Designed miniproteins, single chains, continued (3). Designs and how they scored, part 3

Each design is a single chain, and the fold is of that chain. pLDDT is the mean over its residues in the fold that is shown.

## One batch from the design tools (miniprotein)

Design m8070
Fold by ESMFold2-Fast:
Structure m8070 (fold): chain A 85 residues (1-85)
Amino acid sequence: AVEESQKLAKEAGKKLRSVEGDLGAQGLGGILYWLSETQKLTPEQLAKAAEEGIKQIEENEKSSEEGKKKAIEVLEELAEKARAI
């Protein structure tokens, strides 16, 4: 469970860091990658973090609409997969 959560966080972090035009998503991706390497995340904790990340991305006025859409898709997939563990 924890090991699967770490893998999901790492993969989502890499995807978010590759979102062009959204520095907030890239920053969040870096945080998720760091958490995957240094912290033991439960599936529930990871799902909640992804859901909070969606709110932050939606409220960020400095991000492109395309960047927001891509970042939200990554975070929604992360939350769904984490809750399926």
Scores: mean pLDDT 74

Design m8071
Fold by ESMFold2-Fast:
Structure m8071 (fold): chain A 95 residues (1-95)
Amino acid sequence: SSSTVQETLRQLDELLEEAEKLEEEAKKKGLKVNKGAARSIYGFMKYLRDYVYDLLKDPEVRQKLQELIDKVKKMTAEVAEIVLRRLFEIVDRAA
């Protein structure tokens, strides 16, 4: 429904803002980027393609998901794990 899309977009916007704050805090603590995040991102993108077709029909949802994925690629391991888990929960709930 349109209300589900709007709620999903709101949650994705909140996660984008939270991800930026978490990454800034992690970098201030001297935490390093983990290359293992690239594999987790690949698995998540495959999950989106195979299981979340209706949500991906919305171009704004696709754009915000791509923005989050691109940010996660550059994040510290701890922040990437938190953001990917929350992103999975948002997407799974909307599917």
Scores: mean pLDDT 68

Design m8072
Fold by ESMFold2-Fast:
Structure m8072 (fold): chain A 113 residues (1-113)
Amino acid sequence: SIDELIQELRKIIEKIKELLEKMINSNIEEQRKLNDELGDLIEEFREIVRELLESETDPSHLKEVEDLVQELIKLLLDAAEKLEEKHPELSEILKDLAKQLEKEFESWKKKVQ
């Protein structure tokens, strides 16, 4: 159901939040592994958002999905800020990921005219 897909998005956000907190406190070797895991979770998130936007016309569900996308973008940007001084390369990766997600979501919204 749509409610079950929205709950999966919430679970993915919690997993990403935990991963980002671990990345901030990890060494470079561990950060590489965590960045790969983050990429997998972001791709899973993208697939569910795309499915929801292709199948759903209820404005309340669309707003809830938009709010979750915005929450994920903020989590990525907040983690990037915390990493900027000690790990500038990883900070840039997270900022670029947030920008890509924002552009993709705006593109997907335009297809639901």
Scores: mean pLDDT 83

Design m8073
Fold by ESMFold2-Fast:
Structure m8073 (fold): chain A 72 residues (1-72)
Amino acid sequence: GAAGTGGYEGALEGGGNKQAARDAIMGFSAGALYKNGSPEGAAEGAYLGSVQGGMNDTAAKKASEGAKRGAA
């Protein structure tokens, strides 16, 4: 959905690679489900997925912001 697209684009914009961007999408999906589809859940999931996928903090924050924006 829009949150997943925002997270993926934010990750790429922040200098993340495709694998890390996919991990951000997985994190977004888990976070959104846990927090009943909230933008906060999408943001937390995207950040954690990005970091776990090997993104630096700047790219992970951009993924988080993109996911939150897309979920809102």
Scores: mean pLDDT 65

Design m8074
Fold by ESMFold2-Fast:
Structure m8074 (fold): chain A 75 residues (1-75)
Amino acid sequence: MSEEQIEANLKEAEDLLQEMSLHVDNGEEVPEDLRLRLESIIAELESVGHPKATDLSVQLGVLDLKRAIQKVFPK
């Protein structure tokens, strides 16, 4: 993976996290497509040992936790 590809993947992951976060904040179900795309990008970054892969995995985990909480405590 080139440095340019890593930068592009980081930008895509940022945009996906922001889109997913908006769905969660609005009390909406996150489209599975967005989650799968982000997981794919994280896996690619992990395969090259990029330090941001761990941070992105944590951020995805936080969104998954927020989704689970909203499912149990709908407002």
Scores: mean pLDDT 78

Design m8075
Fold by ESMFold2-Fast:
Structure m8075 (fold): chain A 116 residues (1-116)
Amino acid sequence: SDSTRKLIIEVAKKLGLSEEEIEKLLKTLEEFEKNKEKLKPDKDLLTEILSTLNDEQLEKFREELAKVLNDESLSPEEKAAQIYVVIYKYRKDDIPEEDRVTLLKTIYELVKESDE
């Protein structure tokens, strides 16, 4: 959606990501939106990526996660996209290109479970 695209651009710019990195994030979002129902979540992939964060990065991630999950103005898609951008900032070089959309889908499903 246009609102999710705008949110990704705003958050990524605030986090100091380049225009090229923003374009890659938007490409992942477009692939997610087109294939949302066909994509299978992978909790092991998310756990593996999060396990590579150092203590400071993990604490900052948990703070941002809590803030995003408690923001009642955001849709589940917008919450998932914002969380994905934070992970991408810290771990972009360690996320295989083919796994990026699966990671976003996994975050999205977990966000939906928390909003039930």
Scores: mean pLDDT 82

Design m8076
Fold by ESMFold2-Fast:
Structure m8076 (fold): chain A 98 residues (1-98)
Amino acid sequence: SAREEALRRAEELQRRLAELVHENAEALRPPLEAAAAEHRATHDPATEEAGVVAAGRLLRIVAEVLGARELLLELLEAVREADPAHAAAIDRLRAMLE
């Protein structure tokens, strides 16, 4: 039940975040495109490390542009509780937002 509650919380936070992203797509597009271009120039996409760094950059941009840092931290915590197998990767993403 604790995992089911965490999954439900994650789904709710994901829906809220998706709404904010959709409503602010124009503000998000330029910084996200710039970050994607920079990431492609500096990282080998075949590595897990490159994936975590890319995800962290995207989360920081969303947090800064939307002022949604707290929502993203809550989402990461809920996902961590729902998927403990990926806790280490999620902890790294959370650290990149702090």
Scores: mean pLDDT 79

Design m8077
Fold by ESMFold2-Fast:
Parts: C-alpha cells; sequence; structure tokens
Structure m8077 (fold): chain A 70 residues (1-70)
C-alpha cells in the first residue's frame, strides 16, 4: 500500500540520505533528493518512488566501483 511504502521509505531515510550525500557531496542536494522520493510516494506514485530509491543505491554502488578503478 502507499502507506506501507511511505513507512518503508521513512525507515530507510538515513540510508538513502547517506547514499545521496555520497553521490552529491552536498547535504542540501542529498536532502532534496530524499525529499523528492518521499514526495513522489506521498503523491501516490509509489512505483516511481521505489524506482528512484533503488536508483540512488545503484548509482552509489557504481560510483564506488569507478573510484576503485582509479
Amino acid sequence: SQEQAIATLEKERPLLLADAYFLTGSREEAEAIVQRILDTARAGNVEEAMRMALEVQVERGLELIKEGLK
């Protein structure tokens, strides 16, 4: 449900924020990314919100791999 999806995203908020901060290097930009994900879920677009959250985690993983190759 939308309520359950929002609850899950709220619970994972600190991890999403850390991942977004790693990608952006900016607290303000990281907060904006996480807020956009939550706002998307609250607007009823749960599928898109979950996709956005997964994308942040995947992008962080890819950047760690890229840095490991330098």
Scores: mean pLDDT 83

Design m8078
Fold by ESMFold2-Fast:
Structure m8078 (fold): chain A 55 residues (1-55)
Amino acid sequence: SAEDELRALVREMLEEEDPERRRELQARATAFANAHLSDAEALRILHEVMEELAA
């Protein structure tokens, strides 16, 4: 699903230590979210992944 694909991209971005690779992943996640999801859905997914990584 689009949600699962964005979750995977966001998680990879947040766990990435290389700033250049992180920027590439951020751009891909942003482009994907803009094409497939609402702003509200994208923000919810970002928040949920951040909470999962903080736990």
Scores: mean pLDDT 82

Design m8079
Fold by ESMFold2-Fast:
Structure m8079 (fold): chain A 55 residues (1-55)
Amino acid sequence: AAEERVEKNIEEIDVPRYMKEEGLSREEAIKKAREDIENMRQGGLDGARALAASA
């Protein structure tokens, strides 16, 4: 239930933003958004995002 809200945000907010800001295709934007979510789950809330951007 809560996980489905995250998927909805990926499709409606994160995907369009990545497509516009990064110039990614829809498929690449979906993949990136999902990987960012998994990274946050494994590494903590904000720290994983900064590490992903640097690595």
Scores: mean pLDDT 68

Design m8080
Fold by ESMFold2-Fast:
Structure m8080 (fold): chain A 90 residues (1-90)
Amino acid sequence: MAVLRIEAVFDSEEKAKKAKEEIKKILEEYEAIDIDIEIRVDSLGNATLTVVATFESKEKAEEAAKEIKKVLEKYEVKKLDISIEEVNEI
């Protein structure tokens, strides 16, 4: 199994919400087992989108991450961190 973690900072809550819906569809397409998506808005109006998703294989997580990166690049995110961790005990 593999855990995909994404943190992206948007200049607006509206962009983050639209990206969340697109990301959710990608995660479902690649058969994510567990999905946790949060949006937090700061006092300046920047929105931080955090995604944690578990996949059966590292390959599925990597393919999902590539598609999600394309979505986030389309929304011109200010900051993007993506990590994939392989987990043998889940």
Scores: mean pLDDT 84

Design m8081
Fold by ESMFold2-Fast:
Structure m8081 (fold): chain A 55 residues (1-55)
Amino acid sequence: SLEELVEELKRLIEKYGIDKFPPQEEIDRLAERFGVTRLEILSLYAKLKKEIKKK
């Protein structure tokens, strides 16, 4: 679900830091797992980073 994908992206931000992109391997793993494209992951990640920085 989208909620599970968001939680996994939050875990990646916690693991690698907000100022770094996760490794490509992690992005590809999530794309495969959730049936989305790498571009969709990166777009959601960028949006999530902006929302976290506002809070």
Scores: mean pLDDT 78

Design m8082
Fold by ESMFold2-Fast:
Structure m8082 (fold): chain A 92 residues (1-92)
Amino acid sequence: SLPEPISEEELKKLKEEQIKEFTEAIKKGEIDVKEIEEEAKKRIEELEKKDPERAKKFREVVELILKAAKGENVEENLEKALEKLLEYRRSL
């Protein structure tokens, strides 16, 4: 079954929780940047063959996640990544 649409309040809480958990994981050194890069590259290549416009948007999300994972403006880049990911999903 399709998941029920998430309310704006629930979406905000999930966004804040995800940013907090990912930030904490980065600080603890639990994020494997190379693994993220490799998996993202495979997904982008697969998506580019089917829909180059969506591949471009997904690449932008991945770049923000990788910057955060490398310790660059972690919270800001994660917030931007989540917003771009939501826009990407809405562009269906």
Scores: mean pLDDT 74

Design m8083
Fold by ESMFold2-Fast:
Structure m8083 (fold): chain A 66 residues (1-66)
Amino acid sequence: MELSEEEIFERLKESIDWAYKNKNLKMLERIKEIVDRFYKSGRLTKEQYEELKKKIDEAIEKVKAE
């Protein structure tokens, strides 16, 4: 079943939050790769992609700084 762009965006945001709460750097890096792939395949808008990239990059930096 194909998820809508909005559903993909919301699920990716939730996945980032969950991985950050668990301080799982490997999962955050994996989600970053998935976000890039969804954007390149046209399944995320530019605005959704930029918001997700900012969120994941901030989460990765915070986990690495701890």
Scores: mean pLDDT 82

Design m8084
Fold by ESMFold2-Fast:
Structure m8084 (fold): chain A 83 residues (1-83)
Amino acid sequence: MIPKEELERQLEEAVEEMVRNMGMIRRVTDADGNEVVYLYPAGDAPPLSQEEIAERAGDADLDTSYDSVLRGAEKAGLAPVWL
């Protein structure tokens, strides 16, 4: 278990490294108005909107819970980072 401040620092460093290695970070607002950051593979995967993430997850609607958006992003092969 990592202290909150150290965890946040590690996440920022990991995100920066992933941008350099994987390509792009996209900040998305979910249906509840929460911001979440997704990492996209360099080159082949275009940036996805929250709508596209929900659709790929097989969710019925954009108005999904935060958890549904997270599961959808993971199922779609995205690496979400919590801010």
Scores: mean pLDDT 50

Design m8085
Fold by ESMFold2-Fast:
Structure m8085 (fold): chain A 68 residues (1-68)
Amino acid sequence: SAEILEILRSTDEDGDGKANVLRSAQALAERLGIPFEEALKALLEADPNSDGYVDIEKAAEVLAKAFG
């Protein structure tokens, strides 16, 4: 949970509490060994607006439920 949140925050260059879906999926795959496609699917579920960005706290919840 905390590690997922930290990884998502590391991709939030603007510090706005939003993370880019593709960058986040790549970072999760590289750092936690989560398959990129599975990480991407979970992040897209946290992005109901389909704007390519997710709320970091909400994304961390979805990811922790799916993979933790």
Scores: mean pLDDT 76

Design m8086
Fold by ESMFold2-Fast:
Structure m8086 (fold): chain A 102 residues (1-102)
Amino acid sequence: KVSDEELERESNVALVRMARAVTVLYLRRQGMEDGIPRVEEAADWGIERLRAGESLDAVTAALRERIGAPADAGLVSVLMRVGGVPQADIDAVEAGAAALLA
């Protein structure tokens, strides 16, 4: 159980790191580099909480509450909002991702 918990924690840390990388790349491509330090801080805070034993769902919910994101917002959407991306642009990115996965 402890070993499975460690594997789950490190997998969740990897997911947060990927979400950070994707969001930072988006911000750089949009010329929104002023948002990058905030995204990195929020992602690193999330990683610290995961390593303290919190679940990915709990960490994502806490990040949503901190930034005032919608209750259904995924981790990437939350980090984009932290980076200063307008909700309309986040909605467009989510719609594009959903279309690619459909």
Scores: mean pLDDT 80

Design m8087
Fold by ESMFold2-Fast:
Structure m8087 (fold): chain A 104 residues (1-104)
Amino acid sequence: ARRAEVAAELVRALELVEEAAELVANGPESPEAQEAARRAAEAARRAFARYLALVAGVPVEAVERMAAGEDIPADVEERLARVGRELEERGGEALLREAREAAA
């Protein structure tokens, strides 16, 4: 259940990023496009942090501390770095597909 919920949140955030990208492409100087991009980036950052924490088996607070440049236990840092690299190597389209499957 929790995995499906976190995956569904990630799917919604990635779709919001796609919508914001279209607005920016049509008018990057538009206040509407800039606000959409800001909100999409914030939603994606939160959803990705929760998904990364779940996949790595660590608390979301550890991901937040690492992102803030704070020290975390070395084993937790190594685990987050490994999972993060694997997700980046697979790319956004693969991540979205897998998140959709997990949300079903």
Scores: mean pLDDT 78

Design m8088
Fold by ESMFold2-Fast:
Structure m8088 (fold): chain A 75 residues (1-75)
Amino acid sequence: SIPELVEQALRAHRAGDRDTAQRYVEQAVQAAGQLAAESVRRLDPNAPEEDIRRVAEEARRLTRRRIDERLAALE
């Protein structure tokens, strides 16, 4: 789940493993985009692909920002 990936990123960051933390951040961001796309398709199976893409892109951007803020708070 996304919360588990974020938790793993925070744990890796606290351990000083920046490469592992970054990989978990990327996985969480990708998962957030996928979840958002799936949610749009569930609400409207005929939703235009461009609308789905836009929502997924926004979900990825917001998720990355939130994770970056939490990582910065650990410094």
Scores: mean pLDDT 87

Design m8089
Fold by ESMFold2-Fast:
Structure m8089 (fold): chain A 90 residues (1-90)
Amino acid sequence: SKLERIKKILEELLERVKAAADKDGKISVLKLGQIVADVVKETKANAEEVKVLNEFFLRAASLADEDLKLSIEQIEKAKEEVLKELEEEQ
């Protein structure tokens, strides 16, 4: 289903975030944006999936600290919020 595919894409994205995180478990908003773009390209995400991934990115970016950095936990929270909204819209 569309929801299952988006969930799989977000899970792949989170694995890449964990691999790219610094020793403090943090990643910059710019690096997160690069990972999102790479995942879109590699998964061949369609326009609707790109829209959801963009909403995920904006939600995550809103949680960033003053140095524009995010914890893995904050990114996981943004993923859960987006998936919950998609389930409620169906």
Scores: mean pLDDT 84

Design m8090
Fold by ESMFold2-Fast:
Structure m8090 (fold): chain A 89 residues (1-89)
Amino acid sequence: SSVQVLGDATSSIRSYYDSGRNDPSRSRDQFDRAVDAAIRAGSRSRSGEGLRQIADDRRRQGRNGTDDTQIVQTGQIRDVMQNAYNSER
């Protein structure tokens, strides 16, 4: 279901955010994982179509960012995903 897809993606992205915050040297890898999770969830959910577009835009903007920038953007992806998940309940 779209609720399950969004819930699973939200949990994964929270983990990526926490991992990046705890180890900033991995922030790029965690950011890339968060973007991929958001794109996948967006393509599999009607309410998540906009999430795919936002995630793709963040991927383009964040690729050349600092560790701090990528941690912040991962958090923003988390927040957008959480809002989509909450709207499906």
Scores: mean pLDDT 74

Design m8091
Fold by ESMFold2-Fast:
Structure m8091 (fold): chain A 117 residues (1-117)
Amino acid sequence: KELGEKGAELAYKGAKLAGDSGDNIGLSMAAGSGATAAAMTGTAMRNEDKEKGEKERRGGSEAARGMNEASNAGWNGDGEKAAEYAYKGAKKARDAGGDLSAYMAGKAALGGGLGAA
């Protein structure tokens, strides 16, 4: 629960930092990094623990979907929608039981946003 909530916060913050810089490429890269981290974490967890990993895999898919939508919004210069999509994706990941996947997506998005800003 706490990791998923933190993941949503970090994803929003990363997208906002990139968007505030006016760098559409940076915003898209931040979201893309988040999507990759979410998908990779979900897959890795599924291999370690079938039941817990399946929830993380579902959560990772939701976070990746939200981050891909954020990346598209960022490429089109809509930082506000990018932040909203990233937040919603991480929240859906948390609700699916993918707390770690949501957190890793948020951390990657924050790192990308800091690099863009």
Scores: mean pLDDT 66

Design m8092
Fold by ESMFold2-Fast:
Structure m8092 (fold): chain A 83 residues (1-83)
Amino acid sequence: KSEEILKHIKDLKDAVNKAAEGYKRDGEEAIKQGREEVNKHLENIKKVATPEAGEQIKENGLKYFDEKVEKARADAEAERLAA
């Protein structure tokens, strides 16, 4: 179970990074798709984690997603202002 949780956490982090990187090219569509992938991985984690661990991972994962998305938006705005 621990190995499955770690794999899903890695997949979740990869989905977050893909959404943030994709934002520069694809805008809000990349964020929407990334959120759906993150939710899928959180559901998979919930199936193999304890309720307490699953809730904590969900909270931390969604916060990580939001932070990376806001950074991607800020970076895009900074590039726009520099042009």
Scores: mean pLDDT 81

Design m8093
Fold by ESMFold2-Fast:
Structure m8093 (fold): chain A 83 residues (1-83)
Amino acid sequence: ALARVLDTVSAEDILEAVRKALELGERELYVVADPSQIDALKTAAEEVEKALREEGLVAITEIQGSVLRIRVMSREEYEALLA
């Protein structure tokens, strides 16, 4: 898994980090934000999930404190988990 620390949370920066992680063969990313950015982190997570869905990917996001965990899989992989 890769980790990124962000002083200012944006969906675009997180998307770029996800794309870079996928290029490296990593399917899990941790984003560490300032506690004051928790609401921005939640909004960015939703935007990232939407953008990746348009590319045929599924992003599962979890927020623990000020840390966002993003797990990325194909739609087919996700559907197999639900079967």
Scores: mean pLDDT 81

Design m8094
Fold by ESMFold2-Fast:
Structure m8094 (fold): chain A 73 residues (1-73)
Amino acid sequence: DLERAARALEEASRVMKKAGNDEAAKYFEQAAQAFRDGDVETASKYATKAMKLAQDAGIEEEVVEAMARALAG
């Protein structure tokens, strides 16, 4: 479900904004929009870049947990 994937990426963006990482937040937002547009390739590129920034910031686990909650409902 592309809508659920987009929603999970939007939650990841919120986590990054809260952490003060606006660049990663923007990439998660772009990935979410790409999933809504059906462009899975572009979504994967942005999501990968955003996740690397989350990992570098030491909050990858928090991002993954937020995304998992969104995917579960």
Scores: mean pLDDT 84

Design m8095
Fold by ESMFold2-Fast:
Structure m8095 (fold): chain A 60 residues (1-60)
Amino acid sequence: MIEEAVKEAIEKAQEFAKAVGMTLESYEIEEVTHEKVVVKATLKNSAGAKHEELVTIPLK
C-alpha cells in the first residue's frame, strides 16, 4: 500500500515534469501516515534550473 502510493507519487511527478518540459532528477519521502504519503520531487529543466514539488497521495 505505502510502496504503491510512493510509486504513484513518482509517476505523477514524472507526468507533471513531462507536461512542463522538465525531468524528474530526484525524490524524497517527506511524510508517511496511514492516511497519506507525501513525496518531495526535484524537477530540472533543460537550462539546469531546479523546482521542488510536493506530491500527496491519499491512501485508500
Scores: mean pLDDT 79

Design m8096
Fold by ESMFold2-Fast:
Structure m8096 (fold): chain A 71 residues (1-71)
Amino acid sequence: MKVSDETIEALKKAKEAVRQGNLEEARKILEDIVQKHPDNPLAINALLLLREGKPPERIVKAIDLMLKSAE
């Protein structure tokens, strides 16, 4: 799957937002990614973890999986 450089930068920003406790900013970024890539199960999973209030480290790991799959 082709992931744009803009999407990679958005994922990095979402990861930083989660680490800072800014879950609302992270949610907005992940929702934008899911809207652009509705067939990406990793993006959907990361957004679900955030919506369910899972621990920040779990959400960060999900975003890291998305970044690794984009390589």
Scores: mean pLDDT 77

Design m8097
Fold by ESMFold2-Fast:
Formats: structure tokens, sequence, C-alpha cells
Structure m8097 (fold): chain A 94 residues (1-94)
């Protein structure tokens, strides 16, 4: 099991932890049908994942984790085709 956190600097790990929290908020709002709040928190999560990628020795692994999280939220919003595409992109990155 590749420890994604071990491939990150302390700054990258902090950004990844905050990105996970923002995805949790996006998933919560997606489950409630609040599209505007879901998109707001997804945008914040994307910015935090970009920061984590910039502070990582394994940027493809961080990107794959991001795509999996985004796909999960899209699936919860009923955007199955977009979710399936993002899951496929994540799988291609390894």
Amino acid sequence: MVDLRAALTPEGRAALDEAVKEFQKAAYYASRGDKEKTEEHLKKARELYDKAIAHSDAPEAVRARFLQAEATVYYMMGKKEEADRLFAEAAALG
C-alpha cells in the first residue's frame, strides 16, 4: 500500500488534510441536493489538491486520489457519466 502522505511535504500533507475536509463538506451538501454549496466546496478542494500536488514527490498519486474523491461527489449528485469518467481517469494514473 503506497502511503500517499509519506510522499508529501508537511505543507502538502496539511493541504491534503484540508482538501479531504472540503470533499466531506461537498459530499454532505450533495446528499442534501444543494448544488451551489457542493460546487463551492469542490472548488476549494481542487485548489487544496493543486497545492498538495505542488508539494508532492508523487503528483500522479495525489491527482488520482483527487479524481476519485471528485468522482464520488459527482456520483452522489446523480452525475453518473461524469463520475464514471473521473474514476476511469484516476485508474489510468495508477
Scores: mean pLDDT 79

Design m8098
Fold by ESMFold2-Fast:
Structure m8098 (fold): chain A 99 residues (1-99)
Amino acid sequence: DAPVARVRELFEEALERLRELGKSEETLERVRALEAAIVDDLRQRGVVEVLEARIEVSEDGTLTVTLEVLDAAGHRTRYTLTVSADGGIELRIEGGPPG
């Protein structure tokens, strides 16, 4: 599954960057759990294409993963995962069916 493979590559890079930033193994495990949840969400939505996949690191050590995907019906979904300098984690999911 090409979209799932790309998401897994993105998260492999994100985990490597988080290790470079000195994040705890607990934080890395939480990010891996969110990767699994995102992959399951992609499958449930019938995602066919990854439109955007990027990793950004802010000067304060915050890492942001941005993923934008397209489903078979043409709907776009954006996932934003933020890992704060202190190890706080937030996942935001925006889009999906028009409404």
Scores: mean pLDDT 84

Design m8099
Fold by ESMFold2-Fast:
Structure m8099 (fold): chain A 76 residues (1-76)
Amino acid sequence: MDEQLEQVRKEFDRLLEELRKSNLSAEEVGQKLNDFALRNLGPLAAQASPEEQQKVLDLQGQFRERLVELLKEKGG
């Protein structure tokens, strides 16, 4: 689980930086990041033990914080 969560975090970070440099609207950026979270964290949450569930929720919270920050930058 930890290795899978770390991999998803690295992929999210790369996507976030790519989207930050893109000319996509705030709405398009939000949609792409939400889709990424559902696609990558959803399956992990479904397979997670109670202890691993907390780690998935923590990472989801981190993704939400970074999304909000990027949307503020793009929403200008």
Scores: mean pLDDT 78

Design m8100
Fold by ESMFold2-Fast:
Structure m8100 (fold): chain A 118 residues (1-118)
Amino acid sequence: SSELKRKEALIESLLESAEEGMEYVIKNEDDEEIRKIAREILEYVRKAREYYRRRDYDSAIEYLRKALELARKLTKLIEEKYKDKPVSERLGKVFFAEMIVMFLQQAISLVEELKELE
């Protein structure tokens, strides 16, 4: 259906945005602990996307939930590491990490909806 195609396109867009966001962090962050967590999130998002494309929704959700847990940890780590930086710099980086959390949350919800249509 056209609705199903729109949901599938939105899931792909959210996963692509999460991957590109983590690739951006890995390329542009100097802090190795932040880069390490970003690489782990990227690996889990890529695994989730692979399972999603195979229509293994349970495995996709499992890896997205692992990515989400790490994304929340990344947000807290950025708040801690940037506490002494200018407020504008800290808020920008925290906002970016929170956007990744939102993308992963929405992707999980949409994949769960597709699983119910099985």
Scores: mean pLDDT 90

Design m8101
Fold by ESMFold2-Fast:
Structure m8101 (fold): chain A 70 residues (1-70)
Amino acid sequence: MSDEEIFEEGRRIAENILAALRSSDPVIRALAEEELRRLGVSEEDLRYLLEADISDERAVALARHILESR
């Protein structure tokens, strides 16, 4: 995968987790919280990734971590 593909995929996963955390379904929210714990990332880390640019090496590294830690 290119850095661009990794960054895009990581951001898509982050968006899905953030959407699940805002779900009205308590089961979906619980699963999203468990996924954050398994990935070792916070909701703040996911928001950072969504606001970041691909030129941000730390954001690309975070996206790679999210993608590869599944």
Scores: mean pLDDT 84

Design m8102
Fold by ESMFold2-Fast:
Structure m8102 (fold): chain A 111 residues (1-111)
Amino acid sequence: AADPAPPPGVTATKKVAEATLGVGEKVEIKLKGNTSYLVNLTNTGPGPVTVRVTLKDSKGTVLAEGVLTLPAGGSVSIEIIAGETDQTLVLEVVGGGAGATVKVTVYEAET
């Protein structure tokens, strides 16, 4: 699938991370404080996948958590604005069938 369109007014400037995740796999990405990020998730597998998105502070405290489901070939673009301190973004594939595969790309962004 093609990369998803960014949210209106958001421009990707620098790629900071890329990963390919199967079921049960996760990636942790360090985010700089006072920085906007664009997170692109693409389901390249043959069926739906469920991804958990968790944002943690520098002490590991969960600030935000969500779950999203992507259909086969589905993609989503999410803007994350890191708070005043450095944070960690965790992306985990928590559900999917055989051959489930999610491509993750993270960019620094400007609004």
Scores: mean pLDDT 82

Design m8103
Fold by ESMFold2-Fast:
Structure m8103 (fold): chain A 74 residues (1-74)
Amino acid sequence: SSEEIEKLKKLIQQLRDDIARVDAQIAELEAQAAQATGMDKIRLEIHILFFRSVRGTTELLIERLERKIKELEE
């Protein structure tokens, strides 16, 4: 229904906003890692990998929701 499609579109927008925040966090951590050495650099690189994983999972969720919208539009 159009109501269900509207709710899914709002959820997708919220998830895209979450990705934008994650991208900003990754950029900040990458800037910090560029200036860090030793164990501090390793910790920052681990945090970057974690946020990249979260970003990837969120994009997969968006793809699934977009497919659901297409199915409802047929």
Scores: mean pLDDT 89

